# Ledger of designs, part 96: designed miniproteins, single chains, continued (5)

Each design is a single chain, and the fold is of that chain. pLDDT is the mean over its residues in the fold that is shown.

## One batch from the design tools (miniprotein)

Design m19326
Fold by ESMFold2-Fast:
Structure m19326 (fold): chain A 90 residues (1-90)
Amino acid sequence: TAREALAAINRTVTAADVAVGLGMISREEAAEIVRERVKSLPLSKETRDAMADVAVKGLLDDSVSFEDMMKEVADILGKEFGVKVEAPQP
């Protein structure tokens, strides 16, 4: 479901960002982990590509907040499933 896909991305991006903050991996390695996770989801290629671009941009560009990135991911998933997906509240 859209909510399950959103939860999976949220968990993966959060874990990757924490690992970067702890000096365990680079931002580039974190971006690759997120790309591979998105590719593993049962979504259309167009949706996977759009979600990967948003998540990678959020990890590499400090001007994009985690909350704003997750709102964009929710919008992309909402278009794929034809529903409005609400982003997680802070």
Scores: mean pLDDT 71

Design m19327
Fold by ESMFold2-Fast:
Structure m19327 (fold): chain A 77 residues (1-77)
Amino acid sequence: SEEEKKKKLEELAEEIGKKAKENAKKNPDRNDPEYLKELFEERVEYELELGKIYGKEEETKELNEEEKAKLEEALKK
C-alpha cells in the first residue's frame, strides 16, 4: 500500500542519513577523493532504493553505466 511504501521510504532515508553522518566523521576533509566517492555511492544507493520502492525502472536510467557498476559494488558490501 502507499502507507507501507511511505514507511519504508522514511526508514531508508533515516538509515542513509545515519550513514552520511558516519561518513562525514570518518572523512572530515570533504575534498578527499575517497570521501567524495563514498558520498556519491550513498546518494546513488538511495536513488536506486527509491526506484525499487516505487517500481520506477526509469530512475535507474539516470545513472550511466559506470555509475551503475559502482552502485552494484556498493550494494555487494
Scores: mean pLDDT 62

Design m19328
Fold by ESMFold2-Fast:
Structure m19328 (fold): chain A 90 residues (1-90)
Amino acid sequence: SMHPVIEAARKLLEAAKAKDKEAFEKALKEFEEKFNSLEEKSNTILLIMAEMAEELDMKELAEKFYELTEIEDVEEALKKAKEILEEYIS
């Protein structure tokens, strides 16, 4: 089920918006654990994260996540999403 990954992604984006580095690191670890447990991985998670970022009024982050949906390799796209989030929180 994608639901645990979606819930973890929401916590991650909320922590990033709050600029809470401790909550962010915890949420990032949870997100990676939930995503890695998926039998079938899809770039749909990046589209969902972009939509969540828009809901949180994080427009620049949302735009970057939409661009990542064009990357065919889901693992590569998520690695770039992690780098973007780490730069955003720093």
Scores: mean pLDDT 83

Design m19329
Fold by ESMFold2-Fast:
Structure m19329 (fold): chain A 81 residues (1-81)
Amino acid sequence: GVEEARELIEQGRYLEVVEMMRAGKVDEEEAARLILEHVLAQLADADREGQLIALRMLLQEARENGLPVLARLAEEEIARL
């Protein structure tokens, strides 16, 4: 569920969260928001170039794993930079 996904995200175990989304064990919108929030929190002290690189990597991973909600959220954050 959402709590398990949050614990995995805090541990950097994003691929296991992707598996949970694909298995229907967590809602994609909820999990995608948790992943984005965690990434943005880690980037709080990064410059704009560092933020852009990390968000582009997140977008690529979302696209490769077929996660349209996460991809859209990453694109929206990139557009704000």
Scores: mean pLDDT 83

Design m19330
Fold by ESMFold2-Fast:
Structure m19330 (fold): chain A 73 residues (1-73)
Amino acid sequence: GKPIDLEQIKKEIKELEEMIKKGIPVVEAIPELEEQLKKLGMSEEAAKYLPAEDTTEEKQEQLAELLKLALEE
């Protein structure tokens, strides 16, 4: 399969989680999150949880949880 840099993905997930907890808008990080989800084979989930203009804090938290679950496998 395609190689995945799990160390880098874990680092980005940690940063995302801290941003969400501090109320920093994840919309600025969406391009990076989309690329990580594509690497994890979750392109459909990226389209579902990363709307271009209407990313609420709740959706940002769901995205962070989704990425954590992907790393557990």
Scores: mean pLDDT 57

Design m19331
Fold by ESMFold2-Fast:
Structure m19331 (fold): chain A 68 residues (1-68)
Amino acid sequence: MRTVTDDAGTESLVLDAGDGQGYADLAIALGKKYGKPAEGEEYAKKILASPDDAERAAIFDEAKAKFA
């Protein structure tokens, strides 16, 4: 994974093809940060089960929104 900034100054988290483990690890860390480690682990499992990098990113965004 990596952060990319476009010409408009918008930052985006970009996942390398097949780097589902990166998003899964972030989901676990996010769950721990907000005191919900079990929910973070459930989101990590969903990310690892997804074959699509765009879907993995979307699941991680859903996790961020739910913990906010």
Scores: mean pLDDT 68

Design m19332
Fold by ESMFold2-Fast:
Structure m19332 (fold): chain A 78 residues (1-78)
Amino acid sequence: SLVEQDAQRLIDDFAAVADDLRRHDPALYAQMQALVAQMQEALAQQDYETLSRYMMHMGALLVGFTMRQTVDRKLQAQ
């Protein structure tokens, strides 16, 4: 389904930034790993309402981390 594809994309997006997360924010990395596990459990149960809530939280955390990284890199470059 499209929801399953969107969930996989978020997991892939997390994997792409995992090394930066482990290095710069290990607490956030652990929180996002827990969300991935919760998303996988919701997928296994076909609980798409719960899955959608976890996906929204994951997306917000990914955006926040990416924006913070961009600001921090620009400030350090000055």
Scores: mean pLDDT 85

Design m19333
Fold by ESMFold2-Fast:
Structure m19333 (fold): chain A 65 residues (1-65)
Amino acid sequence: GARELFKKLPEEKREEVRKRVAERLGIEDFEPDTTLAEIAKKAGVSIEEVSKLEEEVLEEMLKEK
């Protein structure tokens, strides 16, 4: 599934996924080492909601290729 593909991505692509998730949640101060848990905390959403956005972003990025 999408989570397995995320783990197989290069670090740079995983960072891009996290950045796009942060951007969708309106987080402007993204740092390269920002975790999904930190994104959830900053946006005031659950980790489950962030995980869903991560899967959506990953599927979108994979469809672009």
Scores: mean pLDDT 72

Design m19334
Fold by ESMFold2-Fast:
Structure m19334 (fold): chain A 58 residues (1-58)
Amino acid sequence: SLEEGNRLVGEANRLALQGDFKGASRLGRQAAKQYKKAGDDSRAQSALEGARRLEKAA
């Protein structure tokens, strides 16, 4: 759902601010999956791209 996707993005951002880039990337990928299920392909793509960048930083 969009609500669950937004919640997961918020949690991912919190983890990234704490230096947990691996955890943030994992939650970002989960957010992308929730956005895709909700039919929001644009937000899903953005969340997935963000997660990939965080994974490289970890």
Scores: mean pLDDT 83

Design m19335
Fold by ESMFold2-Fast:
Structure m19335 (fold): chain A 94 residues (1-94)
Amino acid sequence: SAIEKLEEIIELVKEAKRYLEEGNVEKAIELLDKAIELVEEMRKEGLIDEKKADQIEMSLAVAKTSLEDGNVELAKLALETALALIEKEREELK
């Protein structure tokens, strides 16, 4: 279930990036909120280390705040950081 949840988070972040390419910032933010909720769920279930969860959540939160501030370029960098952290965690669990 940990790998499946990480794969779902990866898909949400990729979908958020796609909506940004379409200019739909509101949908991108909705998907990032869902991704953050899944990371929190993994933390509560003990499926992820708290420090790793903090790092992923921080990157996703920076992406969300950057979008709310109209800074799409900073949001994209934060999403790339979040994806790298999530994919690294997924690889460590395989």
Scores: mean pLDDT 87

Design m19336
Fold by ESMFold2-Fast:
Structure m19336 (fold): chain A 68 residues (1-68)
Amino acid sequence: NKTFTEGLLRILEWLKEQGLNLTREGLEAGLETAKENGDEETAAALQEALDAGLEGLEAIEYLIEKLS
């Protein structure tokens, strides 16, 4: 769902602007939400970030680039 992906991108940009970190638990919660919404593209990006061990700003930047 594009609406879900756009909402997630807005949250990721906001986290980056505030200097907040995206935790592993946040990535896992996002992955489950993407799966429940049938958003395969967002789920794949979140799974790739988790598999790569990305955290904090690196995870945020990866997801923004991947989903934009």
Scores: mean pLDDT 76

Design m19337
Fold by ESMFold2-Fast:
Structure m19337 (fold): chain A 73 residues (1-73)
Amino acid sequence: ISKEELAEIVREVAEELGLPEEVIEKMVEAVKNAKSINEAVQKAYEIVKKELGEEVAEKFAEKLKLKLVEKKE
């Protein structure tokens, strides 16, 4: 999976969870600027946690993992 594909998946998951557009933009920018896929996922999670709290960040992480597993099949 490319960083561009990950950025699109991150946006899709965040929109499905109803996250604010300002937070979504920060997440997408962090993903695009990350040096690896693992760093991109970590940065997106940390942004959600800082802006919206741990419960929302955990829901985001679970939904993102499901989308990423589907993409690797």
Scores: mean pLDDT 81

Design m19338
Fold by ESMFold2-Fast:
Structure m19338 (fold): chain A 95 residues (1-95)
Amino acid sequence: EEAERKREEALAAGLSPADARSVYLGTEIGEILRLIGDALEAVMKGDFEKAKEYYKKAIELTVKYFPRRQLSDEEIEKIAEENVKKAKEFLEKRK
């Protein structure tokens, strides 16, 4: 139920069905996708600063759980800003 909702939110954010399904299968991936869902909700409410914080946390957890790719704080912030911009554009097109 909640995992199904988060899966739909992840698909709406442009994640593959396989990535969205991982909300059900992996605790680490589920936590990351939950933060992405929270970020999208913040964008819907017009709280872009809070959305950026949620995206930043999701990226930080990705680096922590999958440490083969290290990102600087500046790179994490830049990716978070890009994700907020894309989510805003997606929601504006939805009406």
Scores: mean pLDDT 69

Design m19339
Fold by ESMFold2-Fast:
Order: structure tokens, then C-alpha cells, then sequence
Structure m19339 (fold): chain A 77 residues (1-77)
């Protein structure tokens, strides 16, 4: 169970970083930078969703709910 929780935490941390960086890139006037930002946000959402599933499988519903918020976050648009 420890390994599943550690993997989920690692995925969620990466997801948060990717979404934060992607959101920052969306503030740019450069089309290539904006497209890179969108890609990072999509990757982050996918990683957060994977973390949510791992937390639920490990029985950590509270941490799974936090990962679900990251995956479903509308604040990136």
C-alpha cells in the first residue's frame, strides 16, 4: 500500500506542476507558448486522474478527492 500512495503523490505533484506551468504559459502572446501550455495542462489533468485512481485503490479517499479537484479544475481556462 505504501508504494501506491507514494506513486499517487508523485503523479499528483507532477500534475500540479504541469498545470501551474501550463497556466502561466497561457498568459503569453506567443502561439507556440500557448500551445505548449495547453499540452502541459492536458498532461497534468491526465496525471491527476491517475493519482486519484491510485489513491482510491489504496483506500485514501480524502487524497483521492484532492487529486479529483486537480483533474477537474476549471481554473486553467
Amino acid sequence: MEKLREEAERLLEQAKRDMAEGRALLQSDDRETILRGIGLILRGIGLAFQARLLYKKNGDEELGAEADKEAGGKGVL
Scores: mean pLDDT 73

Design m19340
Fold by ESMFold2-Fast:
Structure m19340 (fold): chain A 94 residues (1-94)
Amino acid sequence: MLSEEEIERIIEEIAEEVARLFGEDARGVAREMATALLNLRRGVDTKAAAARAIAALDELLERYAEEIARYVGVSLEEVREAFAALKARIEAAA
């Protein structure tokens, strides 16, 4: 039901919100992750989408894990465990 134009607006909105919370350097990885997850959900290039989503999650964890933990109000270890569980689900969905 979403047009390609609406999807691109949603991706940019997510990227802008993440950039506001974690800094401008986070915009690129947020855009990549949002694009990959939307493609995976829509059944478009699912293997490539899953690989890109996993790569973006790894980059977010490497660069922003402490900021995510502070924002969500959880431990760094809980963030790592949540990302591992999410990566496993993404891999299973592809």
Scores: mean pLDDT 77

Design m19341
Fold by ESMFold2-Fast:
Structure m19341 (fold): chain A 63 residues (1-63)
Amino acid sequence: MLSEEQVRLFLRYLAQGFSPGQAARIVREEFGLPLSSNDVLVEFGRWGADNPELVDRLVQEAL
């Protein structure tokens, strides 16, 4: 499962105009995740579906 810190970094890069694929790759590299960038994107999608209220909070924190 992704940490809130990893989700915050992903949303921060999206706010800066990076594509989801680029943002996922940067988060993967920054945290040394043993997942592909595509797998990281899938995990962000699952995290968002499971935690919609937390996504709203983290988006406000990132933006």
Scores: mean pLDDT 74

Design m19342
Fold by ESMFold2-Fast:
Structure m19342 (fold): chain A 67 residues (1-67)
Amino acid sequence: MTEVELDPEEKEELEKAEEVARLGQKLREEGREDLLAELERFEEEHAGKAKFEEVYEAIKRLVEEHE
């Protein structure tokens, strides 16, 4: 089994990264490419500055607003 020593901050980031990936995959399954394109633009504008928390909140808000 893979055992990794992570700081609480890194662990939270990893968990949010998994959620972001899961939501992104769900959007693809739903055919929500427009929302994925918006997220890609958001990531490009915030390159190096956006944290997984911000990305997660952005994708969640986009899904809620367009549903």
Scores: mean pLDDT 68

Design m19343
Fold by ESMFold2-Fast:
Parts: structure tokens; sequence; C-alpha cells
Structure m19343 (fold): chain A 109 residues (1-109)
């Protein structure tokens, strides 16, 4: 479906920008928690307008993709900050989000 691919690309682009923001904030000495919150807020602001234009099944898929992006941001910040305990937690959350994303993708296709 063209709309599904466009939605996937839009979420991926939003996720890339959010990751860049998180890393930039960490480089500026912002706390990991504040960097994650700012990046997640930027991701949400980009994804919310997209959700309003999509059908219900595609919205569910995009929401699952957003959760993967949020978990991935947490992973990226933990990796950049060098916190091994937070990195292990972030990997677990990312794996859970990825599974939910695959389930949503199966329902959307």
Amino acid sequence: MEKLEEAREAVAKAATRAHSLALELIDQGVSPEEAIEAARKALDEQVKPLLEKLDEKTRQFVEAGREVARASIEYTVALAHGDEDKLKEAVARLNEARQSYLDALKEAT
C-alpha cells in the first residue's frame, strides 16, 4: 500500500531527527532524562499530524512505529552516555517495542 510506505518513511524520518536531537543535547551536557524527553516530544510533534490523515489500521501501525522510535531513542542515549545498566533496560524495552511493531505491521498488511 502506497499510504503504508509513505507513513513508514515519515516515521523513520521523524525518528532520525529525534535521534540527532537527543545526541546533540547529550553533547551539550543536557541530562540523559531531559535529552530523551525532548527527543520524544519532537518525535510526537512530527507524528501526531500524520496520524490525523491516516485510516485506523495505518494509524495503529504508525503508533507502534513511534513506540519503536521512542525505545530506540532511550537506547541511543544510554549507549552515548555509557550507562551499562540503562543500556540493558533500553535493549529490553526496544525488543518489546519491536515485537509490537511486527504484530501491528502484520495487521496493517
Scores: mean pLDDT 78

Design m19344
Fold by ESMFold2-Fast:
Order: structure tokens, then C-alpha cells, then sequence
Structure m19344 (fold): chain A 68 residues (1-68)
């Protein structure tokens, strides 16, 4: 599976994933996505959860993380 994340200058995240995922926002809402989606106000303290239950943290992305 492919998963990449870009932290944009405005603090939004652009996520590209071949699997469905869920991101928690700062106001406690869940954003569900697949393919390329831009998430507003992501909660950086919460992991991204893939549909198979895999939890992804920013620190674990390595070269799959881009910070603008």
C-alpha cells in the first residue's frame, strides 16, 4: 500500500493513500478519505488509522513525509 503525507504551510495535511483512512481533527471530528484528500486542522497528537487498523504517526513516515 502507498501512503504519503504533506504538511502544508497553512497547517493542513494533504494525504495520498491507496487504502481508506481516518484522521482526527482538532475539534474531535473524524475525516475519512481515500486517494488524495486535504484535511483542515488535523490533530497532530492523534495517529492516522488505516482501514485495516494500522496506526500511522508522523514520526514514522520518513521519506513519505514532506513538510512545506
Amino acid sequence: ATFTLTVNKDGTWTITSTEAYTVTTLDGKEVKGKGTVTVKDPNVSEPITLSDGTKIYLKDLGDNLTVV
Scores: mean pLDDT 82

Design m19345
Fold by ESMFold2-Fast:
Structure m19345 (fold): chain A 87 residues (1-87)
Amino acid sequence: SMEEEYEKLKEEAIEKIEELVKEALSKIDNPEVQKKIEEMKERVIEMLEEMKKKAIENNVPVSKFRTSLEALVKRFEEEIEKLIKES
């Protein structure tokens, strides 16, 4: 079903986000920056849950949902990399 495909794509996006956070935390000694990264992770996971809910409610094509998730993950990666460089 489309709902099962949305869930799979969301879970794959969450796994990528968790791995990015794990790698970032291994490179950062500043506890304030570590806390900010953990808070960013929690917010983006909440956004992914809301995106899935909205995709189901609005019957969004799987291809569009996939593109939106990929864009969100890429933005998150760029924000984490910027934070690492600024720390």
Scores: mean pLDDT 87

Design m19346
Fold by ESMFold2-Fast:
Structure m19346 (fold): chain A 62 residues (1-62)
Amino acid sequence: MEELEKKIKDLNESAEKKAAEYRQTFEERGKKEGNPLEAQMDAGAYEARVRKEAKEEIEKLK
């Protein structure tokens, strides 16, 4: 059970790290192009996707 909990935590942490890195990349783009709202929306869509993929991997562990 603890090993399963650790795997779930690692998957969630990996997804959050990917989301944060992608958000930073899009924030830098929006800063240069002067369209931060569009960049924020694109980042949100990517974050939703990586979190969904992590959830699917977690479901496979059940």
Scores: mean pLDDT 76

Design m19347
Fold by ESMFold2-Fast:
Structure m19347 (fold): chain A 95 residues (1-95)
Amino acid sequence: MGLELREEILREAEKAEEADEDAKKIAEEAKERVKELLKKNPELSEEEKELALAAALGEIAGKYVYEKEGKLDLEKAKELAKRAYKLIREEEEKE
């Protein structure tokens, strides 16, 4: 008895994996929303495209957190949106 540290490490790893799955879902939905916007508005500047992506990520993450928690936790929504944005950037650099 007394190896709580091992259990904490395992729980943190499991939570990190779940957060990555949630972030991937949010990233995919945000990418599709932005693609639809760009099809209707092909003249958008790079800055406007970035703003559209940020808005989509914020809305989707906020809705996800609200549905899961029963309330809008803005800090959790921001963290989840940031994680999803990072995943999108990593995919763009590789493919």
Scores: mean pLDDT 74

Design m19348
Fold by ESMFold2-Fast:
Structure m19348 (fold): chain A 76 residues (1-76)
Amino acid sequence: SIDDVRAQGAAAMRDINVTVVDIMRNGSDDQRAQAQGLRDRFSQVVRQFDASTDVQRQQALLAQMNAINDQLRAIG
């Protein structure tokens, strides 16, 4: 359902914040720059996700959010 997809989106937003905080505190300059770029991209995808009324589009955007989170975890 749309509520289930939104709940998954909220979980992805919580997950990325944990990883970003760790990298910003403990990472190298290069790791912090990469994390900031991915965080900015994630914020763009979140805006599209929140604006969407189509479940298929929300699922595609959720997949993008999860892919960005995976990239962020690979940095830290």
Scores: mean pLDDT 86

Design m19349
Fold by ESMFold2-Fast:
Structure m19349 (fold): chain A 87 residues (1-87)
Amino acid sequence: SVEQQLSPAQQLKLAVLSGLAATLAAGGTVEDVKKQIEEWLKAGKISEEQAKELLALVEGIRDLADALEELLRLLPPEGQQELLAHL
């Protein structure tokens, strides 16, 4: 699987970007995902440094197309093909 080839930090970014893409596709907002990241930080599930990186990542996303582009940059070729099959 794609996760098997990613570092823990990359796996976390993949999870957040995948969740953001799904949220935006359903008519949700970047703010919904930012609130989830803040809740993970508050619960001690991620570090302050991880939260800062993730918040900066999602803050740079304008729409679904931007979210999908960031996913493609993070994924190895096998994962890119799987993502493109859903477009």
Scores: mean pLDDT 75

Design m19350
Fold by ESMFold2-Fast:
Structure m19350 (fold): chain A 58 residues (1-58)
Amino acid sequence: DQDATVEAQLERTRQAIDTARQMLDAGRSQQDVADALSRDFGFDRDTARAIVDRVAAE
């Protein structure tokens, strides 16, 4: 499967967005959520922050 890596990255991003929404809705800070995304999903800090900022803007 030549596109397996891209598909896996998209699924990981979707799961990270869902997790970020859940954590923010539960009252966790944006900083805590970004740290969790970096640790649990393997995103670098800048990418994790971008995901959290995008979700928080909703």
Scores: mean pLDDT 78

Design m19351
Fold by ESMFold2-Fast:
Structure m19351 (fold): chain A 81 residues (1-81)
Amino acid sequence: EEELQKAEEEVTKLVREAAKHNEFDYDFYLELLDKIIEVLKPLAEKGHPKAKTGIEIARRQKLALEAVKNNDPEAYEKALA
């Protein structure tokens, strides 16, 4: 739908901007993932399956990144499950 297409474009824009960032700043990437979740959240609440999948992927990436930042291999494995 139109709203889903707009959200996908915003997510793509955020990912492309992150790719230009040269600093390995965990907080920057965690904030990026939170922004992606916020963009997709209202569409997921309306029942768009692609938005729900996108949020799940972003949440797992956030958990994996937090695990790397905290040197927590068990949390990293849980993020991949």
Scores: mean pLDDT 75

Design m19352
Fold by ESMFold2-Fast:
Structure m19352 (fold): chain A 84 residues (1-84)
Amino acid sequence: DIAARVREATDRLVAFLESRSPLTAELGRALREITDYVLSGKQLSPEEKARLQARLERAWAALSEEEREEIIAAQDEVETAYGA
């Protein structure tokens, strides 16, 4: 049940991001939106991809180096769930 594992890992990552700051909470919301779309099996339009990419880039650019390092570690958990 790949979808359930990915969803659970994403929920943990988003909860972690929401617990840190308003900036990381915004990154968490963007990641959840992307994960939900991928799991829905729908193909993103180029415009939708650009919107989500820009949102992620803005959220990421606003983070401190320490926040980025913590997010990368948490992201590895989600990527592991995708690979399982």
Scores: mean pLDDT 71

Design m19353
Fold by ESMFold2-Fast:
Structure m19353 (fold): chain A 85 residues (1-85)
Amino acid sequence: DRERQLLEERLEELERELKETEKKYGPTDPKVARLLLMIGEIYAELGDLEKAREYYQRAIEAAKAGGDKVLQEKAEQRLKEVEAA
């Protein structure tokens, strides 16, 4: 499936970017929280709801620690949607 392959390739790229961003800015920078949210969204699209939940929870904590209330609320909404599925 071409769509699944493209999602898996994007996931690999984002996970590499996450590791480099955490090294440069630390685990609670808003840039890290945004990447965690994006990775969670791709896992949800792939049907890996356990991984999606894990990354959304990490995104919530990172956004909360970094003071990004908008990103925190978005991640909380995504987590709620996955838990309802």
Scores: mean pLDDT 86

Design m19354
Fold by ESMFold2-Fast:
Structure m19354 (fold): chain A 92 residues (1-92)
Amino acid sequence: SEDIEETLEYLKNTPKEEIERDVQEALARLPASVAAEQARLAKMDAAQKEKWAAIRQQAVAELEALLAYLEEKKIPLEAIKAYLRRLIEVLR
């Protein structure tokens, strides 16, 4: 709830053009971030991977809740929603 409120204040107080640029930059960096994460996971043992999987599942649940909130409030930021959907896919 408080994380959603902070995100909404950012979206409310940041010009749409800046939000769109930030999202595009984040999307452009996402493949490199995923590759770096896969390299880290390759060095983990099974127990470390299991603990990290639990953390990722929690993060996915939080991102899904945020996406649902944005859709319920009919916030017309399709770039943000697309970014959240892509981030959920990557973390799964």
Scores: mean pLDDT 70

Design m19355
Fold by ESMFold2-Fast:
Structure m19355 (fold): chain A 106 residues (1-106)
Amino acid sequence: MKEITLEFEGVVRAGRTLLARVRLYDKNGNFLGDLELEIDAPAPAREGDRFTARATIKISEKDKNKEYYVEVELYEATADGVRLVSRKIYKIKDGKIELVKEEKFE
């Protein structure tokens, strides 16, 4: 079984909780499942501190040559609600990771 790791960075905002959703799709856009995300942030976290986030994808030997897409959505949660701040789409093929699309929301 082959493991592929996606890593990305962001900046901590005071008074906000960072949430992430990582979704795996096949080459035809069929949803395969949610992936776990590990977030490494300073404790205590301060405004302007960098955080890193990592998602690991496990691929069986029979599926290692298939194309996959990973959608990463970052959200900020406050007392007023949850807001989508960033969406990235990565293509995974033959163990290679490529950023295909990035959207930022203000």
Scores: mean pLDDT 71

Design m19356
Fold by ESMFold2-Fast:
Structure m19356 (fold): chain A 82 residues (1-82)
Amino acid sequence: SPAAQEILGLVRELREKVERGELTPEDVVEATGRIVELMLEHDVPQDVLDQLITEMGKLLEAKTKEEQLEHLDRLEKIIEEL
């Protein structure tokens, strides 16, 4: 799916920022908005959208690198099922 590939790219960019210690709340909010836009444009099922938004919210609240990477791993798994 074109949406899956673009969303996966956004999640991987967030992962690289986590690995560099550069992830900001603004990065997560911006990526979340773009993910929602892409999913709505491509009529992705509501249950998948709800799962992705939930994990993006958890990533936004995560305070440690380990916790951030765990939520990014879950996001990638959800996207791979698209």
Scores: mean pLDDT 84

Design m19357
Fold by ESMFold2-Fast:
Structure m19357 (fold): chain A 61 residues (1-61)
Amino acid sequence: GPAVEEAVRAALAGDTERAERAAVRAVLQGHLSPEGATAAGRALRQGDGERAAEALRAGVT
């Protein structure tokens, strides 16, 4: 959904705050698994936008 797409784009752009905010919205909407959001958040905190994007894509429900 749009929130997952926004989170992926923000993660790849290095916009950690925007990526985290969009990922939370995607979980609340039922479009992203909590496990996917957790993995993406870990990668974002490590500065790894590519890994975060992979976790977001893998976590789509």
Scores: mean pLDDT 86

Design m19358
Fold by ESMFold2-Fast:
Structure m19358 (fold): chain A 99 residues (1-99)
Amino acid sequence: GREEALELLREAYELVLKAKNKEEALEAIDLALEALDLVEFEDVTAEVGAKLRVIGYKIDAELAKNVEEAKKYALKAILDAARAMEDEELAEKVEEELK
């Protein structure tokens, strides 16, 4: 449910902040995708859009030249997922990390 999804997204955020390699950043993105799968969206177009954007960031992270670039894409993935799930508090925290 939504509470489980929000907890996974929080775990993804904590993981990306601590990530020391690209594999850990990619794992954070996978947690964000899992969180999106646990949420019942009212609008299937919004759900598909969010999932496709997060998948796009996963591809960007896989192609990233270094850990810092991969972490930036993971943060963008988590931000998009947080916004789609209406977690405004987490979205604000991620936006601050991206500045």
Scores: mean pLDDT 85

Design m19359
Fold by ESMFold2-Fast:
Structure m19359 (fold): chain A 89 residues (1-89)
Amino acid sequence: VTSDPEQRAELDREVERALAEIELTIAIFDVLKKKGYSPEEAREKVINGDYTQEEKDAAIAEIVARRKAKGYSDEEIQRLEDLLREVAA
């Protein structure tokens, strides 16, 4: 465990970003499948980064809607949305 506050905060941010990237990747895959792509086509598009800003926005919206359904606060949802948009850029 890193005792340095700056190094620990940096590691915590890296972990949060990695988890957000994983969740966003899964949500994009689900959005592509909902648009009529086969699981194989959706997987290839995700691996190749072959998706639009519209599809990223739809994925973020699905994650946000899921958090709202679980009773997360508007502040928590906004923070998550900002992070997801950062990792999607």
Scores: mean pLDDT 79

Design m19360
Fold by ESMFold2-Fast:
Order: structure tokens, then sequence, then C-alpha cells
Structure m19360 (fold): chain A 80 residues (1-80)
């Protein structure tokens, strides 16, 4: 079911955004959930906003990995 796979991707993006919010707090620059979620969506679209520290590169790689896994699950659901 494609909708279920898309929901899992959305939930994973939300979790990554929440992690980014908590990650930003000890750095003295707190991100809101809306800002973090928007940033994660931009990274998912292949856009580098260039405004956040290099630690975001690791988080961007995790987002890419989750997106690839979700796309694979959607393709497998279509073949079944």
Amino acid sequence: MAAEAEKRLEEALKEAAQFLVEYSKPKGSELTMEEALLLMKLVGEGIDPGVYPKELDELAEEIKKVAEESKKAIEEAKKA
C-alpha cells in the first residue's frame, strides 16, 4: 500500500526533524519543529540550504537513506 509507505516516510522525516530540534538546543541555536521539518524536506528534495552546520550533513545522509528505503518499499508493494 503506497499510502502506508508514504506515511512511514513522513513519520521518519518527523522523527529526524525532532532529532534535529533536540540536536540544535545544546549548540545555542534552537530550531522549531516547523523549521526543522522544512529543512528536512528541502534536504529530501536534494536542496542544500547551506545555512546549517556540517553536522547536518550526517542527518541529511540519514534522511536520504530513509527516503531510499521508503521508495523501495513502495516499488515492492506495486510489484506484489
Scores: mean pLDDT 60

